Designed miniproteins, single chains, continued (3). Designs and how they scored, part 10

Each design is a single chain, and the fold is of that chain. pLDDT is the mean over its residues in the fold that is shown.

## One batch from the design tools (miniprotein)

Design m8338
Fold by ESMFold2-Fast:
Structure m8338 (fold): chain A 77 residues (1-77)
Amino acid sequence: SEEMLAEVDEKLKELYELLKKFLSDEKAEAVVESIKRRLESGEISVEEALRALNEAIARLKEGDGLVARLTYYDYTG
């Protein structure tokens, strides 16, 4: 739904701000753009994206620079 897409956009903004605490702006942006690309191509569903974003955000809030780097490789490698 459009409401779920709006929630994905807000979660992507939150993920970006969390990643920027440990990564360069370019690397943080690469993660966000990778998720957007997978959504736009239909590689992942909106529901799968929301689940993955919520999990990544939770890990980053409790994590350190290693968690941020692993998140980068998971989405860009």
Scores: mean pLDDT 84

Design m8339
Fold by ESMFold2-Fast:
Parts: C-alpha cells; sequence; structure tokens
Structure m8339 (fold): chain A 67 residues (1-67)
C-alpha cells in the first residue's frame, strides 16, 4: 500500500513539473493537461482537495503565472 501511494505521488510530481515547464514555455494548453493529471494522481494518493490546490498554486507561482 505504501509503495503504491509513493508511485502515485511520484507520477503526480512529474506531471506537476511538466505543467510548470509547459507554462514557462508559454504552452498553457499542455500545462493545464499536466496539472489535471497531477491533481488526479495526488487525489488517488490520498491528498485532500485543499492540499492539491496548494500544490498547484505553488507550481503556478513558481512558473510566474500568478503573483
Amino acid sequence: MEEKIKELKEKADKYLQAGVDALRAGDVETAAKNFVKAANYYLEAGFSVDEVEEKIRKALEEAGAIP
């Protein structure tokens, strides 16, 4: 169970980073798709909606998309 949660989190982290990279490149459509995938994997890994929202928000701030 722990290993499966770790795998889901690692997949989520990769999609989150891909979303940040896409935003930095100006590809908003690819960024949105990657953030949706990241959110879904985080939720499946047992993160709350609030925790997922905070992770996405920090990623958007890191990419310079929000203040």
Scores: mean pLDDT 82

Design m8340
Fold by ESMFold2-Fast:
Structure m8340 (fold): chain A 80 residues (1-80)
Amino acid sequence: MPIDEEEVNESLARMYIWLGEEFYKKGDYEEAAELYRKAAELAPKDSELRREALLNLAKALEKLGKLEEAEKLRKEAEEI
């Protein structure tokens, strides 16, 4: 039986959120943002997982001074 790629992608998205949070805790906000972007791409479109990834990405971008990008992502997360 082939592996369900959607289930694998959800597992990878959760892993990227976890890794992003670890980098965020270390103050590596650029790396955290990249990991959260990957999580958002892999998460199902209308999922709580995608919402979490987008909110965490916005949080990392705020730390980088990218306030307009962060606001846009927060709005996208609120629509999920």
Scores: mean pLDDT 81

Design m8341
Fold by ESMFold2-Fast:
Structure m8341 (fold): chain A 74 residues (1-74)
Amino acid sequence: AEALAEAARAAADELVEALRAGDLEAAREAARRLGEALQALIDAGHEELARALAEEALPRLEAAHREGAERAAA
């Protein structure tokens, strides 16, 4: 469980950085790894942990996406 949680956090961090940088290929790769780690946690019976990790990541991802959109509009 801990290894999957660490993988999910690492993927979320990479996704945030990729979104800020506008690196869509890196963002896609990080998003897939994040989804895989979260699904693996759910399949292993750690649904609450998967939810907590998703809730932790979502506002960071939304902020990174908004920053990218604002910079593109400026």
Scores: mean pLDDT 80

Design m8342
Fold by ESMFold2-Fast:
Structure m8342 (fold): chain A 55 residues (1-55)
Amino acid sequence: MDPTVLEAEILEALGRMYRALGMEEKASELFERAAELYEEAGREEEARRARELAE
């Protein structure tokens, strides 16, 4: 298990929770951070998905 991917997955899950609470700015920050971590881990498809969620 890659710790960087695990951290990105946790941030993505938190981003979805904050979005459900109406905290869209916080959610976008979390999704953008998750995308950066996915990119660092070489997970291009997951990184792209997270960037789209941040928009």
Scores: mean pLDDT 83

Design m8343
Fold by ESMFold2-Fast:
Structure m8343 (fold): chain A 69 residues (1-69)
Amino acid sequence: SEERRAAAASLPAEQQAVAREIAEKLLKVGDGVEKFLEGLKLIKEAKKTGNEEALKKGKELIEEGKKLP
């Protein structure tokens, strides 16, 4: 929340750096999860429609999501 972000900014500089790094890693993990879920949606839809291009794209998104740190 905004309040928690403001509280982090009031910490000593070294703790602010750690909090920032953790927040950045959490955002990156969230992006990976989002790509993974979008890939699953594309694969499910492609199986219904027989769309090979969407199936390939869905598999690529899943692999990208898995490889994010």
Scores: mean pLDDT 70

Design m8344
Fold by ESMFold2-Fast:
Structure m8344 (fold): chain A 60 residues (1-60)
Amino acid sequence: SKKEIEELKEKISEAVMNKDNEAAKKYAEEAGAKVPEDFDTLDADSGQELAISIAEAIEK
């Protein structure tokens, strides 16, 4: 549901901020979002790109 999607977005954002690549990828896949190719390095740009992909992929 919409609240579950919002919670997933927050969890993914938190995982990215904590540089937890595995958790971020897991939540992103659960949300149906695409993960950037350079996500494994987890720089600031990768985190922002992931957040955009999540919003784009899972918005109703």
Scores: mean pLDDT 64

Design m8345
Fold by ESMFold2-Fast:
Parts: structure tokens; sequence; C-alpha cells
Structure m8345 (fold): chain A 66 residues (1-66)
């Protein structure tokens, strides 16, 4: 299943978030703004939710499902 999430973060946090996401199998990350990324994940619903929850736990990161 495919899940799309928009994340917005400050510059150092955005770099850390992108590097983390690039390490996850089945994740595609597309920059859409200076510190805004569209993340598409292909995998189980439980893994997608765990990834989203992990991103939301990071200081300075806002993650929204679309």
Amino acid sequence: MTYTVTITADAPRAIAVVLRLLGEPGVSVTPVGANTYTVTYSGSAAQAQALLDSLRALPGVTATEV
C-alpha cells in the first residue's frame, strides 16, 4: 500500500530527516520546497504508521498525512 506524507522541518532537521528516510526500504522522498518533502512509502500499514510516528517524534518536524 502507498502512503504519502508531507514533512516540514528547519534546515539541519530537514537534512537529518531526509537521511533517515533514504535508509528505509520502500521509501521515496521528493523535495517540494526549501525544507518541505513529500514522502511516499510502499509497505505494510503498520510499518508506514511506525515511520510516521517516528517522524512526528522528532523536534522541529511537522508531518501530515495526505
Scores: mean pLDDT 74

Design m8346
Fold by ESMFold2-Fast:
Structure m8346 (fold): chain A 100 residues (1-100)
Amino acid sequence: MTPEQRVLALGDEAAAAGYDVDALVAAARASAEALKEYLVELAEKAGLPEVAKEIEELLEKMLEVAVTYIRAGKWEEAEKELDKLIEKLQKLVDEIAKAL
């Protein structure tokens, strides 16, 4: 299974679980790992090892934020913090795309 197919399969599993908090956290962890593997591989193929490292660190931080705020029931705070991290991830993905 490709990393892309793995991310899609984990999303389907979360939906099937009815989105309880523990199922969401488990799906988020698994999806973050699959996305990390995919993006790190792309960054390495682009010849950008520093970008690969930044993606790894950023996705770890995004997962920690998501799990912490979801378990605390602070959904609005989770959304705001994740939006900032997503913007950083988009810039790193753009750097990979320009190098490919």
Scores: mean pLDDT 72

Design m8347
Fold by ESMFold2-Fast:
Structure m8347 (fold): chain A 100 residues (1-100)
Amino acid sequence: SLREAFERVMEALERVNEGLKLYKEGKYEEAIKLYKEVIERYPDDGFVVTTARIGIAEALKKLGKYEEAAKIYKELAEDYEKRGNESLAKIFRKKAEEIE
C-alpha cells in the first residue's frame, strides 16, 4: 500500500541519518556497518542504496581505505551510466578520480 511504502522510505531515511550522525561523531566503522544494514534491508530503494553507498565510501576515506572508496564510486558511476543518467555517472567518476 501507499502508506506501507511511505513508512518504509521514512524508516530507511532515519537509518541513513543515523549513519551520517555516526560519521560526524568519527565512528566510521559503525557508520559503515549501519549503511550496509540499510542496503540489505532496503535493496529496491535506489535513492536509499545510493546514499548509503556514498556514506560507506566517505567513511572508508576517513579510515584511509582509498582504493575501496574509489571502487564504490566507480561502481556507482557504471550503475548510473547503464541507467542513462550520464550527469550522475560523471559526478561519481570524478569522485573516484579525486580519491586516486
Scores: mean pLDDT 88

Design m8348
Fold by ESMFold2-Fast:
Structure m8348 (fold): chain A 97 residues (1-97)
Amino acid sequence: MSEKIVEAIKKVLEGASVEEQLEELTKLIEEKVSDEEEREKLIKLVKELLDFAAKNKEITEEIFKKSKTPEEFVNLLTAVVYILKNNKGSIEKLLNS
């Protein structure tokens, strides 16, 4: 799965539609993931990663260059997305605790 997510993100960086890439990945997830809860979580994650890549191409390309594997790339990009989403609130709490 990580390889397919990286492939879709690369296409978005090259100017492909986020909507088109999300639709293709959703079909693949529906074929490969039998658990409804797991499927919904993965689709939500993929959507957030594709949207982030389209809006933050420079950061996404830098993460890609520093990643040795597709899995590492997806994990690092996910971490960056969630750090930014949390507006440093969780980081502030961690540093002060």
Scores: mean pLDDT 77

Design m8349
Fold by ESMFold2-Fast:
Structure m8349 (fold): chain A 85 residues (1-85)
Amino acid sequence: MSEKELEAEQLLAFARMILSVAKLALETEEDPEEALRVLEEALETVERLLKEAEELEAPEEILEEIREIREEVEELLEEARERAE
């Protein structure tokens, strides 16, 4: 793989880790406001990772996977917002 492809795969792996943390926080955090904060930070992080992957001209497959992760985190964030209200 090229250097850029390797870096892109590392960004994807990090995005997957952030999604796992976000899912765990929503499942286990008893304080709805704390869960909301964790999910908001997770979304911001995944959006930065997506931007970095785009700047690296990552393969389309990697960009699509990070975008899917972003969409999943956005759905979890909406659920966290509903719980906080």
Scores: mean pLDDT 82

Design m8350
Fold by ESMFold2-Fast:
Structure m8350 (fold): chain A 90 residues (1-90)
Amino acid sequence: SALDEKVRELIEEALERLRKGEPLTAVLQWLASRVYDYALENKLSEEELEHMLRVAEELLRERIEDEAVREAFINAIRGALAHALAELKR
């Protein structure tokens, strides 16, 4: 789906930024902002936001072996999606 492809695109770009030596905190902030912007621009439903989180969690589990780094990514995405949901319900 378009959502699955977008989640893969954003995570792959975040991992590429880490590989190129960007600080983890900068990458997490970038990823959170991109997820938030995408959700608002496309007026995603609650079900679509939940789907994005599930796809992200699956991809991060496969791609990131370091548990602390994986949890940081998951928390950044979860926070961005929760913030987007709150704005979309206004």
Scores: mean pLDDT 89

Design m8351
Fold by ESMFold2-Fast:
Structure m8351 (fold): chain A 68 residues (1-68)
Amino acid sequence: MLDWREIERAVIEIGLAVLETIIRNNRPFDIDKEIAFLEKLLRQAEELGDEESVERLRELIRKLEELK
């Protein structure tokens, strides 16, 4: 089972980075880097059988891919 505090922190950090990129429009966000990080967490969640974390991480990856 993944540590929810770690996932929560990652979600907040990514959310803030996306928000800053959209609002300030001064530097492009490195989407590929964040997707790679989330894919590592997804793999760990799948290995642990944490279905809820798997769904959440897949949703985040999909949303970041849509921003390309």
Scores: mean pLDDT 66

Design m8352
Fold by ESMFold2-Fast:
Structure m8352 (fold): chain A 94 residues (1-94)
Amino acid sequence: SALEEELRAAEEAAPEVAEVLRRAARELEGIDPEAAEAALRAAEYAEEGNVLSALILLAVTRTIARKQGKEEAAEILDRAIREAQRLIDEARAA
């Protein structure tokens, strides 16, 4: 099924997704330390192969950042989510 293919692609992309999230966490350290901590936790989920939990945590963190008017943090989180999704899409196409 399409869902099973997506989940397998996410698991295959997990190491690269984790690297994207660790980079986002580093970028966020000087801007929003709470968002940086969330991105680091998301990277740990991805390293365990749980890419879905990682992306959910980032999406929630992005929503909180937007509600708090932290546009720079929200943009970094949005870019990380989009890059992670591209990696999953590429793994699915392979």
Scores: mean pLDDT 87

Design m8353
Fold by ESMFold2-Fast:
Structure m8353 (fold): chain A 64 residues (1-64)
Amino acid sequence: MSALERALELMEELVAKTKDPKTEKALKNFKEVAKSLSPEEQEVLGRILEQEVREYEEELRKQE
């Protein structure tokens, strides 16, 4: 679960930075979903989440 673990860490940092309840709920849901995923599915989900978090970080940089 290396990719998923990194994605969850990035999501946790995002939650800490934004204090957004939607992101907190999403993080909890991702942790629960991860328990039922195959290693292949975990890799795909991890890569998608890493990409989404990076795009959001870039958006935040444009503002400040």
Scores: mean pLDDT 73

Design m8354
Fold by ESMFold2-Fast:
Order: sequence, then C-alpha cells, then structure tokens
Structure m8354 (fold): chain A 80 residues (1-80)
Amino acid sequence: SMNSEKAKKYLEEAEKYLELAKEYIKEGKYEKAFEYLKKAEEYLKKAKEYTPEDDSELKKKILELEIEIGVAELEAAVKK
C-alpha cells in the first residue's frame, strides 16, 4: 500500500540518521550525535504514523529501531 511504502521510506531515513549518530558517538561528538538522534526520532514518528494496523512485520522493525535509538541516546547522555 502507499502507506506501507511511505512508512518504509521514513524508516530508512530514521535508520540513516541513527547510523550517523552512532558514528558521532564513537568520535566523542555528542552534540552532533544528539542532533542526528533527534532527526532519527522525527522520522521514526512519521514511520509510525504511516504504518498500517495489520503490518506486523513493519511494526516489529519500528519497535526494534525505537529500542536502538533509545540505547544510543542513553549511551550519548552517560558519556557526555
């Protein structure tokens, strides 16, 4: 569906920003890491909005990414 396609595109953007944030965490650039984590959360929120009720696989991927973003945020917060 169009909604599933939009949700997948937003999920891909969220994943991209999470990867950038993780790189900045490795470099000790925590302010930049938080900027990209915020972008990852914004795109994850959009992915959730477009995810169909019956798309269990996409819901699972969104939950997994939400956990990864939370872990990265906690790591950056503790290390700053």
Scores: mean pLDDT 87

Design m8355
Fold by ESMFold2-Fast:
Structure m8355 (fold): chain A 94 residues (1-94)
Amino acid sequence: GTDETAEEVVKLLEELKANPGAEVTSSGNTLTIKLLGGEEARDLIYELGGLSSSLEGIEVKGEGNTLTLTLKDDIEKHLSEEAAKKLKETIENI
């Protein structure tokens, strides 16, 4: 379901945050992931982009080595309150 996809997105964000091949930064409701190097980081970013694109309420933009995720104001209409809160907290704590 959509909540399960959001949980997988959170897991991938935590894995990317810990990966030296990726730079993860947040500003408000926008998350920017930059590929610095490595096959594992590249594959995680690719999977994150695909899963995030399947979620309503997330805008996904890929350009070069950078993936940008933006949480829309209506994200809570597409996810449970718990899933939306966990996703927002994960982004804000990056």
Scores: mean pLDDT 81

Design m8356
Fold by ESMFold2-Fast:
Structure m8356 (fold): chain A 58 residues (1-58)
Amino acid sequence: SAEEELEKRAERRLEQWKAANEIQRRVAAHDLGLSLEELEALSDEELLARIKEALRQQ
């Protein structure tokens, strides 16, 4: 389903973020409309939800 595909895409982006350097993390935060501090304050579940919303808007 579209929701299952969105979940998988969001999980891949979360894994990429966890492996990212500071510059890449700042770019990811900007893409989500967040500061780096706000991004780092989110739980994995909250970050996954934000990534899903960003993907739905595309």
Scores: mean pLDDT 76

Design m8357
Fold by ESMFold2-Fast:
Structure m8357 (fold): chain A 79 residues (1-79)
Amino acid sequence: ARREELEALAAEAEARIAADPTDARALAELALALRGLGRDEEARAALLAAVEPIRQEALAAGASEEEARAAAEALRARV
């Protein structure tokens, strides 16, 4: 059940990342699923890969440079 849901989430996120390696949402979802599956090193790599895409998305959504930096730093601190 939960493990199957996490495996499905990871597979879906991996497919999205294969199509767009800068998809911050997919990278974050992959990291969450991988942590749930006990694949911590891979989860950390996915979180680090999401840092710059998250910053760019925040700026595109109208966040300030300080807010975008804070979001990226918060994500980096989770690794």
Scores: mean pLDDT 78

Design m8358
Fold by ESMFold2-Fast:
Structure m8358 (fold): chain A 58 residues (1-58)
Amino acid sequence: DSKLEEAGKIAGEAVKDIQSGKMTPEEAKKRIIEKAKELGFSEEEAEKIAKIAVLKAQ
């Protein structure tokens, strides 16, 4: 699923940005939600993707 693959890349980049200090977890969540919605995910789906990414960064 290309849509899920793209979401995984967005989440992976956000994890790197959090871990490197380039971005706070809150900023990363905001960006993931915005980009996931651009890919056609619902608000709820986008929030779940963001939560998983932040959890992996910790």
Scores: mean pLDDT 79

Design m8359
Fold by ESMFold2-Fast:
Structure m8359 (fold): chain A 93 residues (1-93)
Amino acid sequence: MEKAKEYDEKGRKLYEEGRYEEAIEYYEKALELDPEYALAWANLGRALAAQGRYDEANEYFRKALEIEPKNPEVLEIEIETGVELLERAVKSL
C-alpha cells in the first residue's frame, strides 16, 4: 500500500505539470505493487484521456469503479476529467 501510494503521488505531480507520459509510467508502477489500488486506475485513466486515448481511459475508470464502486475520489477524478475535456473544447471556440 505505502509504496503504491508514493508512486501514485509522483504520478499526480507529473500530471499537474502536463507530463502525461511520465505520469502514466508512475501510475503503472503503483498498479504493479497494488493492482487493487482503485485511485491509481482512475488517475491512469485521467492521464490517458489527457492524451486523447478515451477508450483506454474509459476501460481503466471501469476497473477503478469495479474495485471500489462507491469511492468518492474515483468518481471525483472521472468527473474532473470530463470537466477538463469540456473546458478544453470551449476554449478552442
Scores: mean pLDDT 78

Design m8360
Fold by ESMFold2-Fast:
Structure m8360 (fold): chain A 75 residues (1-75)
Amino acid sequence: EAEELVKKGEEAAKEGNYEEAIKLYTEAIKLDPTAENYKKLSEALKKLSEKKGGDPGLEIGAELAYQKAKELEAA
């Protein structure tokens, strides 16, 4: 279920495993495309970029995920 995937993603992020968190949040979004899940994906992408010393692709991905979350909240 999407809720279990989100919980696993949060646990992976707490351990610093942001790549696994991104995978889990992406699968959660496929099942339940909520603004909250897109925000969690955006945060994980930002943290992975920070861990890598800055990655433009991850930063763009985080921005797009956050924009999608805002669109869903406005609808």
Scores: mean pLDDT 85

Design m8361
Fold by ESMFold2-Fast:
Parts: C-alpha cells; structure tokens; sequence
Structure m8361 (fold): chain A 68 residues (1-68)
C-alpha cells in the first residue's frame, strides 16, 4: 500500500510546512498543533524520519513559546 504511504508522507510534509509558517509568525499554539498532527500521522504511517523531524520541531517551538 505504497500509495497510502506516499499520501501520508505528503500530508506530513504539508503539516510541517504549516507548522514552520505558524512558528515564524509567532503563532506558537498553531505551530504546536500542526507539528503534533504531523507526528501522529507519521507514527500511524510508519514514517520514522517524519516522527523524528516533527518531534525536533515541536521541541524547538515549545522552547520559543517559553521565551516569548
């Protein structure tokens, strides 16, 4: 079921890009939401790289929220 995995990978990348945009605009709550959704989808699809990237991005945005 390669097509489902490809669709999930595409959606994960889109969620991460939305999280990045929200983070750059200082909308940390929205960024956290997008990264959590990306991590969840990556876990369900078995996309280990997506899980790791999402977790790193989530940690960084949580640190930025603490500083603001």
Amino acid sequence: DLERMQEAARQVQELMEQGRQAKQQGDYDKAIEYYQQAIRLAQEAGLDDGVEEGQQNLKQVEEQKRQS
Scores: mean pLDDT 85

Design m8362
Fold by ESMFold2-Fast:
Structure m8362 (fold): chain A 99 residues (1-99)
Amino acid sequence: MEPLSPEQVRALADAVGDYLLAKIDADPELTPEEREKLRKAVGRIRDYLVENPELAQRVARALAEGNKEEFYDILLEAAEKVMTPEEVELFRRALERIL
């Protein structure tokens, strides 16, 4: 796979963030406080993907291959770098309902 340009990395990170925000906002299992925490955490995931273009490349490959399992693993890997353990657990439960 061709390496992503910096513009493509940013566009991918934004698209992933927008996707996650839409799913969080639509999730009836989340309290308003939990939604707010996850919205801020998604912003940190987006920024982390922009700062780590190799990870963004892995996301692009997983999506191109339809590999939901790897996509999930990459999102959790990013979450563990930018979230508290409590936020990671909340995010994991939300992802299990989405994916």
Scores: mean pLDDT 83

Design m8363
Fold by ESMFold2-Fast:
Structure m8363 (fold): chain A 60 residues (1-60)
Amino acid sequence: SEIEELKKKIDELFAKMRELEAQAQASTDPQERRDLYLEAASVAIEAINLIMKLKELEKK
């Protein structure tokens, strides 16, 4: 179902965000750290958008 697919994608995005944050914390390069945090923020925004879509579908 679309709801199940969205839940799976949300879980995958949170996992990716955690990995990017861990890589940023481990990085000694200020530019790499910044880029990784920006990518993590982008992934978080995508996850929020999917959560909002999931809430709309669950209202049916």
Scores: mean pLDDT 85

Design m8364
Fold by ESMFold2-Fast:
Structure m8364 (fold): chain A 60 residues (1-60)
Amino acid sequence: MSEEAKKYYEEGLKAFAEGKLEEAKEYFEKALAIDPNFEEAKENLKRVYLLLEEYEEAKK
């Protein structure tokens, strides 16, 4: 695994843990841009998308 992809993934996990969903999304997308087969980043990106969708519903 690329060290650079891992760095972005770790930043994404930190942002996600802090509730910074948009930042977490950007970091996971950057990790996947470097390593498209990074399954952990794909899984967490899907979770972020679901949470952002919930945020849109709550804004109604």
Scores: mean pLDDT 79

Design m8365
Fold by ESMFold2-Fast:
Structure m8365 (fold): chain A 65 residues (1-65)
Amino acid sequence: MKEKLRKLILRKIGLELRIIGLELELEKAKEKGDEEKAKELEEEIEELKKEIKKLEEEIEELEKK
């Protein structure tokens, strides 16, 4: 069980790093006035945040056992 928990935590960290990269791209898109690109990046960030939320719920379930 502890190995599965570690894998979920590492996956969450990977997604958090991906979001940081996308947030940097989002700032650049906003500075350039690229509204279409900014919207795409915001939607991608939101999807990744939803995935992190699911991973957090799985981590909490494993910690309860």
Scores: mean pLDDT 82

Design m8366
Fold by ESMFold2-Fast:
Structure m8366 (fold): chain A 78 residues (1-78)
Amino acid sequence: SLIDKAIEHAAQALKESTDQYGKQAAMQVGTAASYLKLGDKESAKEYLEKAKELLKKVTDPKAKKHVEKGIEYLEKAL
């Protein structure tokens, strides 16, 4: 599913990221995906916005790409 693809990308960002903002952004994507699995679209949107704000501070290009893909898949699932 799109949600599972988002979780895979968030997990990859968390695993590979060397910067704290990349890890934090990945965690927010994972949290948003969890809320979306529960049917809570409003909370999912809130955590996606937090992920987008953190993404602006990510310096690791690999972490940035995975977070961006995670956000993209969750927005398509909304």
Scores: mean pLDDT 85

Design m8367
Fold by ESMFold2-Fast:
Structure m8367 (fold): chain A 61 residues (1-61)
Amino acid sequence: SDEEKVEEGRRYLRENEEEVIEILKKELGLTEEQARRIIDYLLSEEASDETVLAFYEFLKK
């Protein structure tokens, strides 16, 4: 279940990158470059499943 949710979250990030960047800029005051680095990290093998899920929950509101 959690593995499927993590893959869903990563897919959402890949498919909605521009919208996620705008959310991060608005909600967290990040620059476009900073937002892109966060997305790149979350899509990397270095990001834990828990981190990806927490971020996806943040985006859902």
Scores: mean pLDDT 82

Design m8368
Fold by ESMFold2-Fast:
Structure m8368 (fold): chain A 72 residues (1-72)
Amino acid sequence: SEAELEEYAAELAKSLALAYAKSLGQEVESIEVKRVGNKVVAVVKLKDGRYLVVTLDGTKVEVEVLDEKPKL
């Protein structure tokens, strides 16, 4: 079902975000996953105060590191 695919995408986004945080050598303070339209966005708060954002849009994956919490 579409809901099951959305749940799968959320878990995939979360897994990718955690893997990226580990690759940066940073500890994770929190993680949240949100659907924004047709996109799934995982936001990780890093121990150093930065935010790691992983966006899944169909087959596209975007990764950003931000100094401030994104507004979702």
Scores: mean pLDDT 80

Design m8369
Fold by ESMFold2-Fast:
Structure m8369 (fold): chain A 72 residues (1-72)
Amino acid sequence: SSSRERAKKLIEEAQLLAKARNLLRNKDKYELSPELEKLIAEFEELLKGNQSDPEIREKLIEVAREINKLWG
């Protein structure tokens, strides 16, 4: 069960990151709220960091989760 739960978490995190990256790539095509624009800017800055750093990776997932909560 732990193996299945870990796989599910990784898939969910990958989907959140993919949606956030898609919105960042297409940001000029949408009218975004100021809160959402701030989160996208933070996400973009984190992407410039060392993605092998666990702290940066965790922050990327956290910001991506907030973006998906507001964007749907």
Scores: mean pLDDT 82

Design m8370
Fold by ESMFold2-Fast:
Structure m8370 (fold): chain A 84 residues (1-84)
Amino acid sequence: VEELIEKAKELLKKAIEYLKRGDIEKAIEELEKAIEYLDEAEAKSENPENIRKAKQLAGRAIFYARNGDIELAIKAAEEAIETL
Protein backbone atom coordinates (compact mmCIF):
# COMPACT_ATOMS: atom_id res chain seq x y z
CA VAL A 1 0.00 0.00 0.00
CA GLU A 2 2.72 2.51 1.01
CA GLU A 3 4.67 1.81 -2.23
CA LEU A 4 1.53 2.49 -4.32
CA ILE A 5 0.89 5.75 -2.43
CA GLU A 6 4.52 6.88 -2.93
CA LYS A 7 4.27 6.12 -6.68
CA ALA A 8 1.03 8.12 -6.85
CA LYS A 9 2.70 11.06 -5.07
CA GLU A 10 5.61 10.99 -7.56
CA LEU A 11 3.16 10.99 -10.48
CA LEU A 12 1.16 13.88 -8.94
CA LYS A 13 4.43 15.86 -8.56
CA LYS A 14 5.30 15.16 -12.23
CA ALA A 15 1.80 16.29 -13.25
CA ILE A 16 2.31 19.60 -11.39
CA GLU A 17 5.63 20.14 -13.22
CA TYR A 18 3.96 19.46 -16.60
CA LEU A 19 1.11 21.87 -15.74
CA LYS A 20 3.65 24.58 -14.87
CA ARG A 21 5.38 24.02 -18.25
CA GLY A 22 2.09 24.04 -20.18
CA ASP A 23 2.36 20.34 -21.17
CA ILE A 24 -1.30 19.73 -20.39
CA GLU A 25 -1.65 16.37 -22.19
CA LYS A 26 1.37 14.93 -20.32
CA ALA A 27 0.03 16.34 -17.04
CA ILE A 28 -3.33 14.59 -17.60
CA GLU A 29 -1.54 11.30 -18.44
CA GLU A 30 0.43 11.48 -15.15
CA LEU A 31 -2.75 12.35 -13.19
CA GLU A 32 -4.57 9.36 -14.74
CA LYS A 33 -1.65 7.06 -13.81
CA ALA A 34 -1.71 8.46 -10.25
CA ILE A 35 -5.44 7.65 -10.00
CA GLU A 36 -4.69 4.05 -11.12
CA TYR A 37 -2.13 3.62 -8.31
CA LEU A 38 -4.49 5.24 -5.79
CA ASP A 39 -7.31 2.90 -6.90
CA GLU A 40 -5.04 -0.12 -6.22
CA ALA A 41 -3.94 1.37 -2.87
CA GLU A 42 -7.57 2.00 -1.83
CA ALA A 43 -8.49 -1.66 -2.49
CA LYS A 44 -5.59 -2.84 -0.27
CA SER A 45 -5.79 -0.13 2.44
CA GLU A 46 -7.08 -0.55 5.99
CA ASN A 47 -7.80 3.23 6.06
CA PRO A 48 -9.01 4.25 2.55
CA GLU A 49 -10.52 7.68 3.43
CA ASN A 50 -7.47 9.83 2.53
CA ILE A 51 -6.83 7.76 -0.61
CA ARG A 52 -10.44 8.32 -1.79
CA LYS A 53 -10.12 12.07 -1.17
CA ALA A 54 -6.79 12.16 -3.06
CA LYS A 55 -8.43 10.31 -6.00
CA GLN A 56 -11.27 12.87 -6.06
CA LEU A 57 -8.75 15.75 -5.99
CA ALA A 58 -6.69 14.18 -8.81
CA GLY A 59 -9.91 13.86 -10.83
CA ARG A 60 -10.67 17.54 -10.17
CA ALA A 61 -7.13 18.41 -11.33
CA ILE A 62 -7.84 16.62 -14.66
CA PHE A 63 -11.17 18.50 -14.98
CA TYR A 64 -9.50 21.89 -14.37
CA ALA A 65 -6.56 21.08 -16.69
CA ARG A 66 -8.94 20.13 -19.54
CA ASN A 67 -10.82 23.41 -19.05
CA GLY A 68 -7.62 25.51 -19.05
CA ASP A 69 -7.89 26.35 -15.31
CA ILE A 70 -4.22 25.54 -14.75
CA GLU A 71 -3.82 27.27 -11.35
CA LEU A 72 -6.83 25.35 -9.97
CA ALA A 73 -5.47 22.11 -11.48
CA ILE A 74 -2.11 22.64 -9.73
CA LYS A 75 -3.84 23.46 -6.42
CA ALA A 76 -6.01 20.31 -6.64
CA ALA A 77 -2.95 18.12 -7.39
CA GLU A 78 -0.97 19.72 -4.51
CA GLU A 79 -3.92 19.15 -2.14
CA ALA A 80 -4.07 15.49 -3.27
CA ILE A 81 -0.39 15.05 -2.29
CA GLU A 82 -0.99 16.72 1.12
CA THR A 83 -4.00 14.45 1.74
CA LEU A 84 -1.82 11.31 1.32
Scores: mean pLDDT 84

Design m8371
Fold by ESMFold2-Fast:
Structure m8371 (fold): chain A 119 residues (1-119)
Amino acid sequence: SPLEAELDRLWAEFSAVDDEILAIVFRAMEEGRVTPEELERIRKLIAKSKELADRILEVVEQTGDADRARELVDYFETKARFYEELARVFKDKHPEFAEILQEMAEYYREAAERFRAIL
């Protein structure tokens, strides 16, 4: 259906944004440092991720696909825990990066609750 095609496209865009965020995170972990350019880039990627998540929610709500909504709840809850743990790892040496990671965790928790609300 047109809605299924739109959901697939939005999820592909969302996954690509997530992959870029993870690439920055893993590089920061390997090098033990975060650059100002990476902090700016990750903030823009978070904003894009939020926009895509909002659009995905609208499409899932329109389809009434409860199984997809449950999958997305589990996905976002898992991501929230992942970023909460990363924020702890970075908090002492890179507090600004830890703050961004904590904002990610809060965003994913809120996303999980929004998808749960349409079940």
Scores: mean pLDDT 87

Design m8372
Fold by ESMFold2-Fast:
Structure m8372 (fold): chain A 69 residues (1-69)
Amino acid sequence: SLAERQELLDELTQLQLENRADSEKTIFYSKLIALLMKGVITVEEAREFLKNMTEEHKQKIDDLFEKLK
């Protein structure tokens, strides 16, 4: 739902602020925010990526984000 999406966007923004010294995490959260706002990924998919920030998940997010440019 729109409410669930907004809730996750707020959470990602907070995580970005809390982790601002970690450029890799900050960039990752920024990409998730962009993909959620564009409707490229679902709230459920974004939650899965956050739960396990593996290199495989980072690569998938990078590939999706590059397609937005």
Scores: mean pLDDT 82

Design m8373
Fold by ESMFold2-Fast:
Structure m8373 (fold): chain A 64 residues (1-64)
Amino acid sequence: MKEKIIEEIRELLLKAGFPEEQVEGWAKLLREGPSEEELDKMIELAKQSGLPETAELIEEIKRL
């Protein structure tokens, strides 16, 4: 389940025009299990970037 959510986050970020290198960095961090503080920072950044769907998916990972 976690991997499917990460792939959906990757697709949304790529569609939004984020560089592939940055998107892969986010995916790697999410796979490795970031701290709650790191997840909260990613959620805030996604919301600030106008990506509420991406923020919601990261929140789902936090709840796993």
Scores: mean pLDDT 81

Design m8374
Fold by ESMFold2-Fast:
Structure m8374 (fold): chain A 84 residues (1-84)
Amino acid sequence: SMEEKRRRALEAAAQAMLETGDGRAGVEAGLAEAERLGDKELAAIFRRILAAIDAGRVEDLDPESRKVLTEIGDKLNELLAARE
């Protein structure tokens, strides 16, 4: 399902952020997973986020891209809590 593809991409992003301590590396991992799963719309969102990070304009992100960033943060917090 589209929801399952989104979940896997978010988990890939959060896991990479946890392993590297690098938000950009996390977003790249999420993009790679979205592309692997064939979710073109989700991949486009991750590309917009990467472009905004590289331009230093994360605050200018559209609402859907900001929602994806929030969901990555939520997944990262879940992974951190599971380590306790």
Scores: mean pLDDT 86

